# Ledger of designs, part 103: designed miniproteins, single chains, continued (2)

Each design is a single chain, and the fold is of that chain. pLDDT is the mean over its residues in the fold that is shown.

## One batch from the design tools (miniprotein)

Design m7592
Fold by ESMFold2-Fast:
Structure m7592 (fold): chain A 79 residues (1-79)
Amino acid sequence: SDIEEINHLFDILEENKDRILGAKGSKARINTIKEVFNEYLSKYGKPSEKSKNLFVISVRPLFVAESDIEEIKKFILSQ
């Protein structure tokens, strides 16, 4: 269900919070978020477009530059 899918996305982000926040600099943080999303795909499979967009929204506050979030968005939406 959408609710279970969303809960799994937030759970994997929370479980990896220290790893993501520990990645200093935009490139390192982008790569860490991509790795976390790939780990989600390996465990749960491809999420809906709604869940993909919620993942992007959830990580947006971790970046200052719009170009960084554009890279994350392109990666996530291409899966």
Scores: mean pLDDT 81

Design m7593
Fold by ESMFold2-Fast:
Structure m7593 (fold): chain A 84 residues (1-84)
Amino acid sequence: AITLSPLERRILELAGRIAELQKEYNANKDDKEKQIKLLEEMIRLLDELVRVAEEADTPEHRRLAAEAREAKRVLEEELEKLKE
């Protein structure tokens, strides 16, 4: 059995929730208002993921934080397109 630290557990929780929201987003391509809300929630969770990953302060977690920032940037661009 592997005991996860509180930080590692939080990272897994955030990653799992983001993945679930991404599935909902893909299922609701015909509902612009719902897509906007799902993108806003994913962006919020990605911000939390960056913060938590930076607290862990390992090279792997720094890479995770950088990847999460890039994912957030992509979703923010998509959100702007939907809000036209």
Scores: mean pLDDT 83

Design m7594
Fold by ESMFold2-Fast:
Structure m7594 (fold): chain A 79 residues (1-79)
Amino acid sequence: SLEEQRRRVLEIVRKALELIDAGKSPDEVVDEVMRRLREAGLTPEQAEAVMRHLVAIFEEKDPEAAERVGARLREWLAA
């Protein structure tokens, strides 16, 4: 269902936020998100939703990393 898909997106986003709050580097956070996206079997649209949320989180917590994080996730999704 749409609700289950939204919940899965939010679970990945919450894990990313947890890792950021634990002091993990942007690269470590991106690697974990990419691994979870691959394992979860999300659609491209759902993966893009996770990317948008993750970029927004980095814009708030680490603005310097946000552009690089967004570019890396977008490049991975396009491959």
Scores: mean pLDDT 78

Design m7595
Fold by ESMFold2-Fast:
Structure m7595 (fold): chain A 80 residues (1-80)
Amino acid sequence: SDAFEQAILKRYQEAAKEFRAQKPPAEVQAEIDALIDKAVAEYRATYSSSLSDQQQADIEKRIEDVAWALQYQKYKAAKA
């Protein structure tokens, strides 16, 4: 449902915001940026012919928030 999807998206956005606020080292930020670039490139390679420029931009923003959120989980695990 829309409520469930919005809850998941909000959780990723909050996790991404929290990790950014911690100002991780530049090396960690560069690794996250590289993962985002790779994920965006893979998505475009698969779906580019089916997407408008606006749809691509919206998806790229979601990929960014998800990548930051997932790397935050790994970062916390590495410090534990």
Scores: mean pLDDT 80

Design m7596
Fold by ESMFold2-Fast:
Structure m7596 (fold): chain A 91 residues (1-91)
Amino acid sequence: SDEEEALKRLDEAVKQAYLDGTMEPFDAILQVLVEVEMKKYMEKNKLKVENEEQREELRKKKEEIAEKLAPEAEERAREIEREIAEELAAL
């Protein structure tokens, strides 16, 4: 699925960026997870960003989704950090 492909690419990119010291895994993962869920929400409700009322609705929904997905993003970030630590320890 598009979601699974995006998450696989994210995991690889986040590992590299973390090794380079350019990003925090949690923030990067949460952003992508929220974007995927927002796309699903907009498709289900046939929403478009055409006026200020719709933008406000999407802002509130994005905040709700971020809070709901934060634990998953945290667990995924810890897993990436663990994998990186294991790879570095093997050097």
Scores: mean pLDDT 74

Design m7597
Fold by ESMFold2-Fast:
Structure m7597 (fold): chain A 100 residues (1-100)
Amino acid sequence: AAADARAALRRLDAQVGRIEEYRAEYGEEAEEKAKLEAVGQILAATAIAEDYDLGLAVLRKLGIELSREELEEAARRVREAIERGDEERLREIAREVLEK
């Protein structure tokens, strides 16, 4: 449900502030993996909740600056990947967004 996806997005908002701690404890590779996984989860939750303002706010905490139009397009692509069960495509979209 959209309400459950929005709740997940708010929980991700709290969790992303802790990703920088992973670099200090586990090194740069662990931080990069955590960021990629977080971006994928944020995009999926944003696509389901259709709460793009909250999605943009959470991505900004990871240093990712997108326009609303760029996030809406990424969310559309992620929704299609989820509907097809295409986990590789979802990871590709998350990597593209992380590299922005």
Scores: mean pLDDT 80

Design m7598
Fold by ESMFold2-Fast:
Structure m7598 (fold): chain A 103 residues (1-103)
Amino acid sequence: SSQEIIDKFKQLVIKLLENTIAEAKSLNADQSILDQLESVQKWTIEQLEKVRSFDEARRVLDQTIDQLTKIASQTKNMKVRLTIESTVALMRMALWVAEKELS
């Protein structure tokens, strides 16, 4: 069902953010970068709880990707940057797959 696809998509996005923050911590990211990532995670979870359609989920994720891309540009730790950029790529892939399944 469409609802099952949306729910799985939400779970995947939340897990990707959890994994990204855990990896950034293991890579000794600056506290300012960690604070920004945790802020994006909190905002994204709160917005996803309000999502009732895939179009709303897409808008939330587009804003999440935008924020993550800005954070990636601020870090001088290349491994942390790559981790965030990899997460963005996976999120874009997840959007494309979910959109195709809902078509």
Scores: mean pLDDT 90

Design m7599
Fold by ESMFold2-Fast:
Structure m7599 (fold): chain A 61 residues (1-61)
Amino acid sequence: SDEYVQRILDALRDLPKEAAIALLRREIELLKTQPRPGMSEEEREALIADLERAIEELERA
């Protein structure tokens, strides 16, 4: 969701852009390789999409 993407960006605002992107890419990798208990596939895919959108916003900045 756009609201969640903005919250991610706000949480990472004090980090260098490259460090923020690296953290987000790492989180996507972990979600793909180590699914969290109690997280549905739809919830996982939605979270990955929000993280990928946050990376796109950072790369455009």
Scores: mean pLDDT 82

Design m7600
Fold by ESMFold2-Fast:
Structure m7600 (fold): chain A 98 residues (1-98)
Amino acid sequence: GERVLALVEAVPDEELAAAGLTREEVLRHVRELLEKAAEAARKGDVQAVINYGVAAAIVLAAAGASEAAMLVLEATDRAAELVEAGKTEEAAEVIREA
């Protein structure tokens, strides 16, 4: 979450406005989705990790934050693998740090 949120801060206000979005809305929504993905990872729910991670990436792509969207997808794939391996806390940390 931390690196992704920093990348959203770098998106110009004009680009966000063109998409009909505010930076505050994008940051809030992405943060909520990533927090839910991390909680799902702690619970061992692989499907929920994928669903919330992909949803966050879609929001980021719509906001023009393509690099952040790719980072979220990579973190989601890694977290899903860690959950399947029983490393639920490590999976949650991967999502938090992304």
Scores: mean pLDDT 81

Design m7601
Fold by ESMFold2-Fast:
Structure m7601 (fold): chain A 96 residues (1-96)
Amino acid sequence: SEMIEKTRESQIELVEEAQKEGKISPELAEELIATFERMADALKKYPDNLSLLVHALFYQSELFLALRRGDEEAARQAVEDANRVLDELNAKLAKE
């Protein structure tokens, strides 16, 4: 729980810095932060879900590379992929 929260805070700071440097739009920065919050909440709620952990690691990896390069298209794709996975997970678990 504490490590997830600390990681989330660091990820948000990275996104805010990229926005201040003009590497990403304010709209995309808001979506990235919202997606990190959703992922952190899901990981706290389902700590034993290995599939979710794997998707979280892939999202973080893809986003880190995109932000370093200022590749807004790649960052937006990572957000769309992560939110799709989270939406599918929530829909599946709500039916169980």
Scores: mean pLDDT 78

Design m7602
Fold by ESMFold2-Fast:
Structure m7602 (fold): chain A 87 residues (1-87)
Amino acid sequence: MEYLLVTVVVEPESAEELIERIREVAKELGAEVVSIDITERDGKAVVSILIKVEKEKVEELKKRIEEVARENPGVYSLRIEKYVPSP
C-alpha cells in the first residue's frame, strides 16, 4: 500500500464536483480516500485529499486524477505526492 497526497487549487464552485470525481476514480481502482481537507484562500478552494492505494495502481490513479483535473476549467493547480505517514 502507498499513500498519495493530492493537493488541488480550484474555484470554490467546482470543488465539490472535483472531489466527487476523484472519489469515484479512487473507488474504481480499489483505493481508499482516507481524509479530505478544504481550506479557502483568496477566493479559491485548496483541497487536500489523502488516498491509500495498492502500489501497482499508483500510476493509473495519478493519471486518472490528472485527467479529471484537466477536464475541469476551474482547476488552477494540481499536485500529487507520495506521502509517508508518521509512525
Scores: mean pLDDT 84

Design m7603
Fold by ESMFold2-Fast:
Structure m7603 (fold): chain A 60 residues (1-60)
Amino acid sequence: SDEEIVRAIAEAFPHLPRERLVELAGQALTGRHRGRNQPGVELEATEEDLARARELLDRL
């Protein structure tokens, strides 16, 4: 789930500031939803996925 991905990132990188965690979580969510068909391409997180990552990080 999205919450599991965001939690895993927060637990893996407890030393990162919140805005960096939001960026990483947003990229992971974007990759989960669309990235598989573009291997090796840098994924820019969507605004929707960044907002979702912020919401989920706030719930931790």
Scores: mean pLDDT 71

Design m7604
Fold by ESMFold2-Fast:
Structure m7604 (fold): chain A 72 residues (1-72)
Amino acid sequence: SASIEEAKRKAEEALRLAQEALRKSTSLEQRMTAGVGALTAGVAITLATKGAGEEALELAERGIELAREALE
């Protein structure tokens, strides 16, 4: 469905951003935030593959937020 495809796409983007944040992090706090973002994105991908589109979308958006916070 469209919602599952969107959730999967956003979750994959969240994971990419979190991986970038982990590479660029200069503090323990940034690294931990990026790590939580990566884990959140991974769970979102799993939920999307299992058909839980709404839950996956919510977690994917949270993962993106955490990754962006870590990149600041």
Scores: mean pLDDT 84

Design m7605
Fold by ESMFold2-Fast:
Structure m7605 (fold): chain A 120 residues (1-120)
Amino acid sequence: MLEVKVEKLSDSELIVEFESTDREPLETFADASAGVTIEKLEETEYSARYRVTASPGAAGVAILVATYADSAPTGDAPRPTRVVLVVADADGKITAVFVAEGPSPAEALARLAERLAALE
């Protein structure tokens, strides 16, 4: 199973950890806007751990994605995906964390988008 863990260290810092408990290789992606920094603390074939830090001066977001690595012989196999979106304000405080899951990257991202739309 692909697991995600989010640990709050402070109002401006958290840890995001992805782990493949069935030892399927992971593919990860992480990106952040100007108000947030992502630092990769650890990456193995089956796990990735990130520090996300919000800084004062600009509101920002960070997105972190983990999925099982695609394989030519198993390209049609489900690719369980976990998405973490971190939202920070201009004072350098993390104001929201959204976690979405799906059987594919497209479905996990669609579920994240639906969750964000519900905030209107």
Scores: mean pLDDT 79

Design m7606
Fold by ESMFold2-Fast:
Structure m7606 (fold): chain A 72 residues (1-72)
Amino acid sequence: PPPETELVAETRQDHPSAGGSTRTVVERSADDVVTVRVESTYEEDGKIVTTRQTIVLRDGVVVSSSSETTVE
């Protein structure tokens, strides 16, 4: 079975003026680590731009932060 990961919160915000949306997911792992994933998708110059940011917190301290941007 997969490791026990608890979904703490999930929110979605639409940005119609930017032709996009932002999705935020907060998960808590069995190791008491909180992972925050933010995915923003919007249209720019006829392309779909997706930005993904992952922040990992342990004991309330940021231990890892990464971002990735893809253009389609």
Scores: mean pLDDT 72

Design m7607
Fold by ESMFold2-Fast:
Structure m7607 (fold): chain A 96 residues (1-96)
Amino acid sequence: RLVELYERLKEKAEELKAIVESNPDLTPEQKERILRNIDNALALAFGSPIEQDLALASLNIVRKIVSTVKNKEKQEKMLALIDEMEALIREIGRLR
């Protein structure tokens, strides 16, 4: 169950990374910051409760940058993936 949630979280993260990398509305600096914060969230989601809070904080940084994307369809898709990642991190926390 916990391993299944970890694999789902990784899947959603890779999907989000692909959209971010190909998005023309994001600057190279914004893309780098988003990707770094996604990687931080993945690393910290597997740790202690304090580390999970930091993982959620990293996803909140991603959410703020993504909210500046002008293409509404791409923005909504990325925000939905962030919401799914947050839900998975919270569920991982509950099972520990």
Scores: mean pLDDT 85

Design m7608
Fold by ESMFold2-Fast:
Structure m7608 (fold): chain A 89 residues (1-89)
Amino acid sequence: SVGELLLERAKEVLNKVKENKDASVEEMEKWLNQAKGVLYAAEEMLAALEASGKITPEEREILEETIKVAKEAIKEAEENLKKALEKAK
């Protein structure tokens, strides 16, 4: 499902951010933007499926987990980016 693909993408970005804490500003900004994109897509899909009454319990669980993982990736990337920017100037 699209939800499963979003979850895999969220986990991929989180792993990249966690494994590469000292990555370049450019790479960290890329991962931050990817995580934000996944969060937006998952929240929009959850809202649309809930509004249409088409959401299954399984799809809800996948989308809620995707949102959770994406938010963690954003938090980690923002913290790493802040530290990288503080070192640069």
Scores: mean pLDDT 86

Design m7609
Fold by ESMFold2-Fast:
Structure m7609 (fold): chain A 68 residues (1-68)
Amino acid sequence: GEVEELAELLVKLGVPEEKAREVAEQAVAEPDPKNRNKVMAKALGLDLSLSPVELGAEIMEKYAKIVK
């Protein structure tokens, strides 16, 4: 399901498994994409003062490092 897929992605991005599941549940329950990205960014320890575009870029950069 969406929660399991997002939790797996977060674990690959360096979030501990237990925390990744909790964050995935919160993100899936969030109807606003901007708030969803903020929930994920907070779990990843990113600077929350960054714009939504910059937060998205940081998440993508972390993901790229584990795929390459």
Scores: mean pLDDT 73

Design m7610
Fold by ESMFold2-Fast:
Structure m7610 (fold): chain A 66 residues (1-66)
Amino acid sequence: MEEVDKLVEEARKAIKEGNIEKARSIIDRLQQLALEYAESGDTEAAQYVADKIRELRKELEEVEKK
């Protein structure tokens, strides 16, 4: 999960910096990885990525409301 964790950290940094476009791009990449894990039968990895995407989307929504 090193690639996933790195992307999550990069997305959070982009959100903190107000770079909404970059944050959305990274979330899209995470969605692609979740699909790849699901297709390979790695359900635990797919769920982990899905949970991280949910957290990031909530953080992004809070910034967009300000």
Scores: mean pLDDT 82

Design m7611
Fold by ESMFold2-Fast:
Structure m7611 (fold): chain A 81 residues (1-81)
Amino acid sequence: MEREKLRKEADEYLKKAEEFAEQAIQSTDVDEARQYLKEMAKYATKAVEYARKVSPQEARDIQKKANELLEKAFEALAKLK
C-alpha cells in the first residue's frame, strides 16, 4: 500500500518536472525560462527522493529521466542567448 503511494508520488512529481521543462524550453524570455527551470529542478528532486524510498532501481531510472530533462532544458536556455 505505502509503496504504491510512493510510486504514484514519484510519477506525479516527474510529470510536473516534465511540464515545467516544456515551459522552460518554449519560453522566449530568459528570466521566465530560469523560473521554470528552478521549478523543474525542485520537482525532479522530489521525484527521485520518492522513487528512492520505493527501491534503488526505481530511483536510478527516475534520476536518469530527470538528468535528461535537465540537460534538455539547459540546452534550450543556452540557445535563448
Scores: mean pLDDT 80

Design m7612
Fold by ESMFold2-Fast:
Structure m7612 (fold): chain A 59 residues (1-59)
Amino acid sequence: AATADEVAAAIKAAGGEPRAVGLILQQNRDKLTPQQAADAAKRGMGADFGGVVSPPEPA
């Protein structure tokens, strides 16, 4: 089962691309809480990349 660390590693490997981040989070949505997903995205993209990362939402 994927953990927040595994999801963060996958996001980092994808270079933090928004499309890839969205796909990774969707694939693991049922395995992660919203809090874990947000933490994984923040960790995978790096805190230096602009601080707090919010989950993708429809505009």
Scores: mean pLDDT 67

Design m7613
Fold by ESMFold2-Fast:
Structure m7613 (fold): chain A 88 residues (1-88)
Amino acid sequence: MAEKLIEEAARAVSGLSPEVRKKLGDMIKKDADEGKLPKDKGNKLGEAISNGDVEGFKEALKELSENKEALEYVTGLAIAALELEKAK
């Protein structure tokens, strides 16, 4: 189950433009600062997304895999960002 969410999130991030990646990364970092995500994990995720580091993003999500709610939240954001970018 976690592996599928990580795969879908990574695929979504790899399809984003640099502009949308930066926006998503900044949003995830803000959510971490607001306590919606573990601060250390959220900052690592946001940085990897902003840099287009798909492998680093997958690694950070694997570390988050014990927190299913946070993993689902990040995956949902990545998929939503890709859908919005495709809609243009």
Scores: mean pLDDT 80

Design m7614
Fold by ESMFold2-Fast:
Structure m7614 (fold): chain A 83 residues (1-83)
Amino acid sequence: MEQQIEDEINLALALIYLTLARKSKDPQEAAEAVRKAYEIALKITNPDVLKEALEAFRWAAKDPNPEVRKVAEEGIKEIEKKL
């Protein structure tokens, strides 16, 4: 039960960082927020919760900012290795 709560918290935190990346006017800050998001997502152990994170990163990989897309693609690869 504690691990399930931790996984949901980590999912929420990852989604918050992806939201900050989307709202950032600085491409470097946006890319760093996406990197923090996937580092947090990699702490998720439940595969269903991790798949929800993966879907969010797939949307981030379509971002108009190329630096955000690059880091999101890195996050997708790392998350897929864990699934």
Scores: mean pLDDT 84

Design m7615
Fold by ESMFold2-Fast:
Structure m7615 (fold): chain A 65 residues (1-65)
Amino acid sequence: SMAEEVRERLEEEIKRHGAAKGVVKVEDDTVEVELDSPSATSYAAAAIELIGVAIEMGVSLKIVK
């Protein structure tokens, strides 16, 4: 389903960029990502990439601490 595809793609992006760790949960059209806190610059870059994927997939993204 779309939820599974979105989860897989975001988990892949987290792994590629920061590698640290991230937990992706998909609920309806909203995706929640718990992202590790690398350096501020690295965190911002990862967040921007995740937002890009969310826009392409047509879902809302929520990043939590």
Scores: mean pLDDT 71

Design m7616
Fold by ESMFold2-Fast:
Structure m7616 (fold): chain A 76 residues (1-76)
Amino acid sequence: MLSAEMQARLAAELAALTDEDLEAARKAALEAGLSEEVAERLEALLRRGREAARAGDLAAVGALAEELQALLKAAN
């Protein structure tokens, strides 16, 4: 699992994401050769992470980070 410091940094980054950042992340994933389905799931996970981070739910941020790593590992 992520350390508490890494979770806090991730939460700060996620809380700062704009809707334009989420769309840019989806486009970047597609440009990197990920499928439409993986790119859509990535955007959805980042959006969920942003909401959890803005709510101060660090446990949810940690769980979403694990889902994100699993998604990216499966895509490779």
Scores: mean pLDDT 79

Design m7617
Fold by ESMFold2-Fast:
Structure m7617 (fold): chain A 63 residues (1-63)
Amino acid sequence: HHEALKALLYHNIDRMVERYNVPEKEKEKLYKKADEANPTTAKQVSDLMFEIYQEIKKIAEER
């Protein structure tokens, strides 16, 4: 279901944000990216999660 995929996406973003102590401003950008991407398939969710993970890693490394 579309709603289940969205819930999974947001749950994983929340976990990564907490894990890496992502600042509020960057967190807002990640959520906006997820909302705008509007993934409808498991493959799209997986690809988006990979991109978000890379962005979070970069943010953590730049600190």
Scores: mean pLDDT 75

Design m7618
Fold by ESMFold2-Fast:
Structure m7618 (fold): chain A 87 residues (1-87)
Amino acid sequence: TTTYVVDGTVIGEVVSTTSSGEVTLPLVKPSAPLPAVDGSDNVTVTISKDGVTVLVVTADASGNESATRVADAAVGDKVTITVTVTP
């Protein structure tokens, strides 16, 4: 499970299924930007719902984070998560 945290509060998490490869994200419509996924250099996380990008989160090696919300997602929405790591 990958968690998104802002100010010490978990605002979303990813639960991977081992059988289908489908990921269900209990994503609350946040009042603040989602932080980047922890533990990787120059990470871009793209969250998509029905082929439409919902959220892009980027973190660089210096710890600079940005989040761009393109559309809304609600708790219980099924989404596809793509993680790209560039050194």
Scores: mean pLDDT 49

Design m7619
Fold by ESMFold2-Fast:
Structure m7619 (fold): chain A 94 residues (1-94)
Amino acid sequence: LEEELRREIEKAIEYLRKAAEELTDQELQQQVLELLERARQALEQGDYLTAIRYLQIALSLLESHLSQLSPKAQEYLKKAKEHLDKAVELYKKM
């Protein structure tokens, strides 16, 4: 369960990073990357709830700018959401 949760959080971070790399707005990109770094640090500390919350903030931020994302970035964002939703479900079982 914990190993699966960790993997799902890692996948969410990876897809959000890929979505952020497609951004032309440097300020938005920097904000997203900072949230992902905080999520990664929380994950390394075993603080899964804090990691999930930072990823939810990053996802929400990108979703609020969806019309400015390339189709490729939108696909990465969709995959990130799927992994994050699974991470939330797994966390509730702990």
Scores: mean pLDDT 86

Design m7620
Fold by ESMFold2-Fast:
Structure m7620 (fold): chain A 56 residues (1-56)
Amino acid sequence: SAEEEAIAVYERLLAQGLSPEVALALVLKFFRPKEGGTEEDLEAARQAVREYVASR
């Protein structure tokens, strides 16, 4: 799903040495679903990453 893809990108950025705050900001600004998706899919992905980060 777009949510899982966005979380995977966030974790990949962390693995590359980026801070959680910077990694989150980059995902929220630049992430796009692979199939294009809808704006609803994009917002769901952004919300999923925000909740994932907040749960840490």
Scores: mean pLDDT 78

Design m7621
Fold by ESMFold2-Fast:
Structure m7621 (fold): chain A 66 residues (1-66)
Amino acid sequence: MSLEERIRRIPASLEALAKEVDATLYKGLLADEIARLEELKVTEPSVAEVADELIAWLRARAAAIP
């Protein structure tokens, strides 16, 4: 599986996980993934656009959780 394909599958995996963990832990997981993607943009510029789209989604998702 390509790196881009792996990145594009992250939202579905996180949505599934959201039903199994508490909100505080879930927000922490979203923050960790954002940090990881920011680092990935530095090391793999070819996926920066896909990473930016996912970072925006992750930030919006985290903001929507009380």
Scores: mean pLDDT 80

Design m7622
Fold by ESMFold2-Fast:
Structure m7622 (fold): chain A 71 residues (1-71)
Amino acid sequence: MSFVEEGEKLVEMARKLLEEGDEEMAQLAVSTLISSMRNVDPEVVEKALKAKTLEEALEILDKWLKEQKKK
């Protein structure tokens, strides 16, 4: 639960940074989340890394975090 809550905050922060045009900080937030997930779900991490845009990567990560809350 704590890890999922921190992940959700990072997704929200990255989305807000992208809306403000701060792609560098948004990329850092996404990279931080991916690094923390690498030992938890390598398949989701690989999928997020193959995303063509930061928005697509955020959608993949957000979906995974929501699925963790339901299980």
Scores: mean pLDDT 78

Design m7623
Fold by ESMFold2-Fast:
Structure m7623 (fold): chain A 86 residues (1-86)
Amino acid sequence: SEEEKRKLLEKSANLYTAGALLYVGAQIEHELGAPKEEVIRTLEEAIELFEKSLEYDKKAGAPQSVIDEIEKGLEKARKALEEVRA
């Protein structure tokens, strides 16, 4: 239904925004010398939120451009996680 698709898109948008804020927060915390374990946890949370956002957008049939944006965010978060672990 159109209502169900709307709800999925709203959930996706909220999850993406939360993930993006956590990603930025983790980058700032890392630069300010926060404990590595704290930065890792925040990045793992950002990754989970981006993955859930991507799942909801795919279920809702979101445009490829929107899916690509979320996938780009997910890849940035994964790269940041690997850099913090190094």
Scores: mean pLDDT 89

Design m7624
Fold by ESMFold2-Fast:
Structure m7624 (fold): chain A 99 residues (1-99)
Amino acid sequence: SLEEAIARARAGDLAALDDLVKIFFESEDEKEKLAVVEAIAEFYRAAVAARDEEGMRAAGRALREMEDYAIEKKDKVTLKALIEAEIDIALELMRAALG
């Protein structure tokens, strides 16, 4: 199901973000959680390139929900990945605004 949710997110399916967040909350596998973070970050970057404000808003919400959960669980590995993803997104947003 993780692979199907990632494939749907890559196709631009907003509903796939909710499925990915659910997998993140239900998974105890660090690699699966990191794969969800990467998939949602990839969706956000694609939305930035497409000027898709709805997609950016939805992905941003998903990242915040996962960050709050990682903080509560003291999951430093996942929290670090989320922070790095947000930095990369911020850099792409700044680059897009200048170009």
Scores: mean pLDDT 87

Design m7625
Fold by ESMFold2-Fast:
Structure m7625 (fold): chain A 83 residues (1-83)
Amino acid sequence: SMRELILIGAEAGVLMIHAIVLKRYEPEKVSDEQWQRLQELMARITEIELKAMRRGSISDEELAQARELLEEMRRIVDEIRAN
């Protein structure tokens, strides 16, 4: 649903803010590859949201893709925090 997509986007935004803070205060914990990948994942989630908003609907495939992208963002942030 559109509500679930909005929640995914909000959670992705919070993860990006957390990653920005980590990169600024503990830059040794955040690799260039991790940072680039987080930016790519966020851009993809944003693209899905923009297309769904323009259409006024989201497919099950697009929602599943957005969830997978969010889950990968969570794994990367958790890996950074574990270091």
Scores: mean pLDDT 88

Design m7626
Fold by ESMFold2-Fast:
Structure m7626 (fold): chain A 65 residues (1-65)
Amino acid sequence: MKKVALVADRDAERARKRAEELAKKYGFDEYLAVQTDDLEEVLELARKLREEKGYEVRIHVLEEP
């Protein structure tokens, strides 16, 4: 079973950079960066990956201070 880090942010570049860093640090097999501010889209994508591929998905939504 693959472990996937899913990172969502309105800034695509920031999301991708953070996804790479987190995946490397926490031993994920893959990372996915999503340019969105809609949490429902992120949750739906994670659900599809879990149900369709059997992936273990950890979701990181970047907080803005």
Scores: mean pLDDT 74

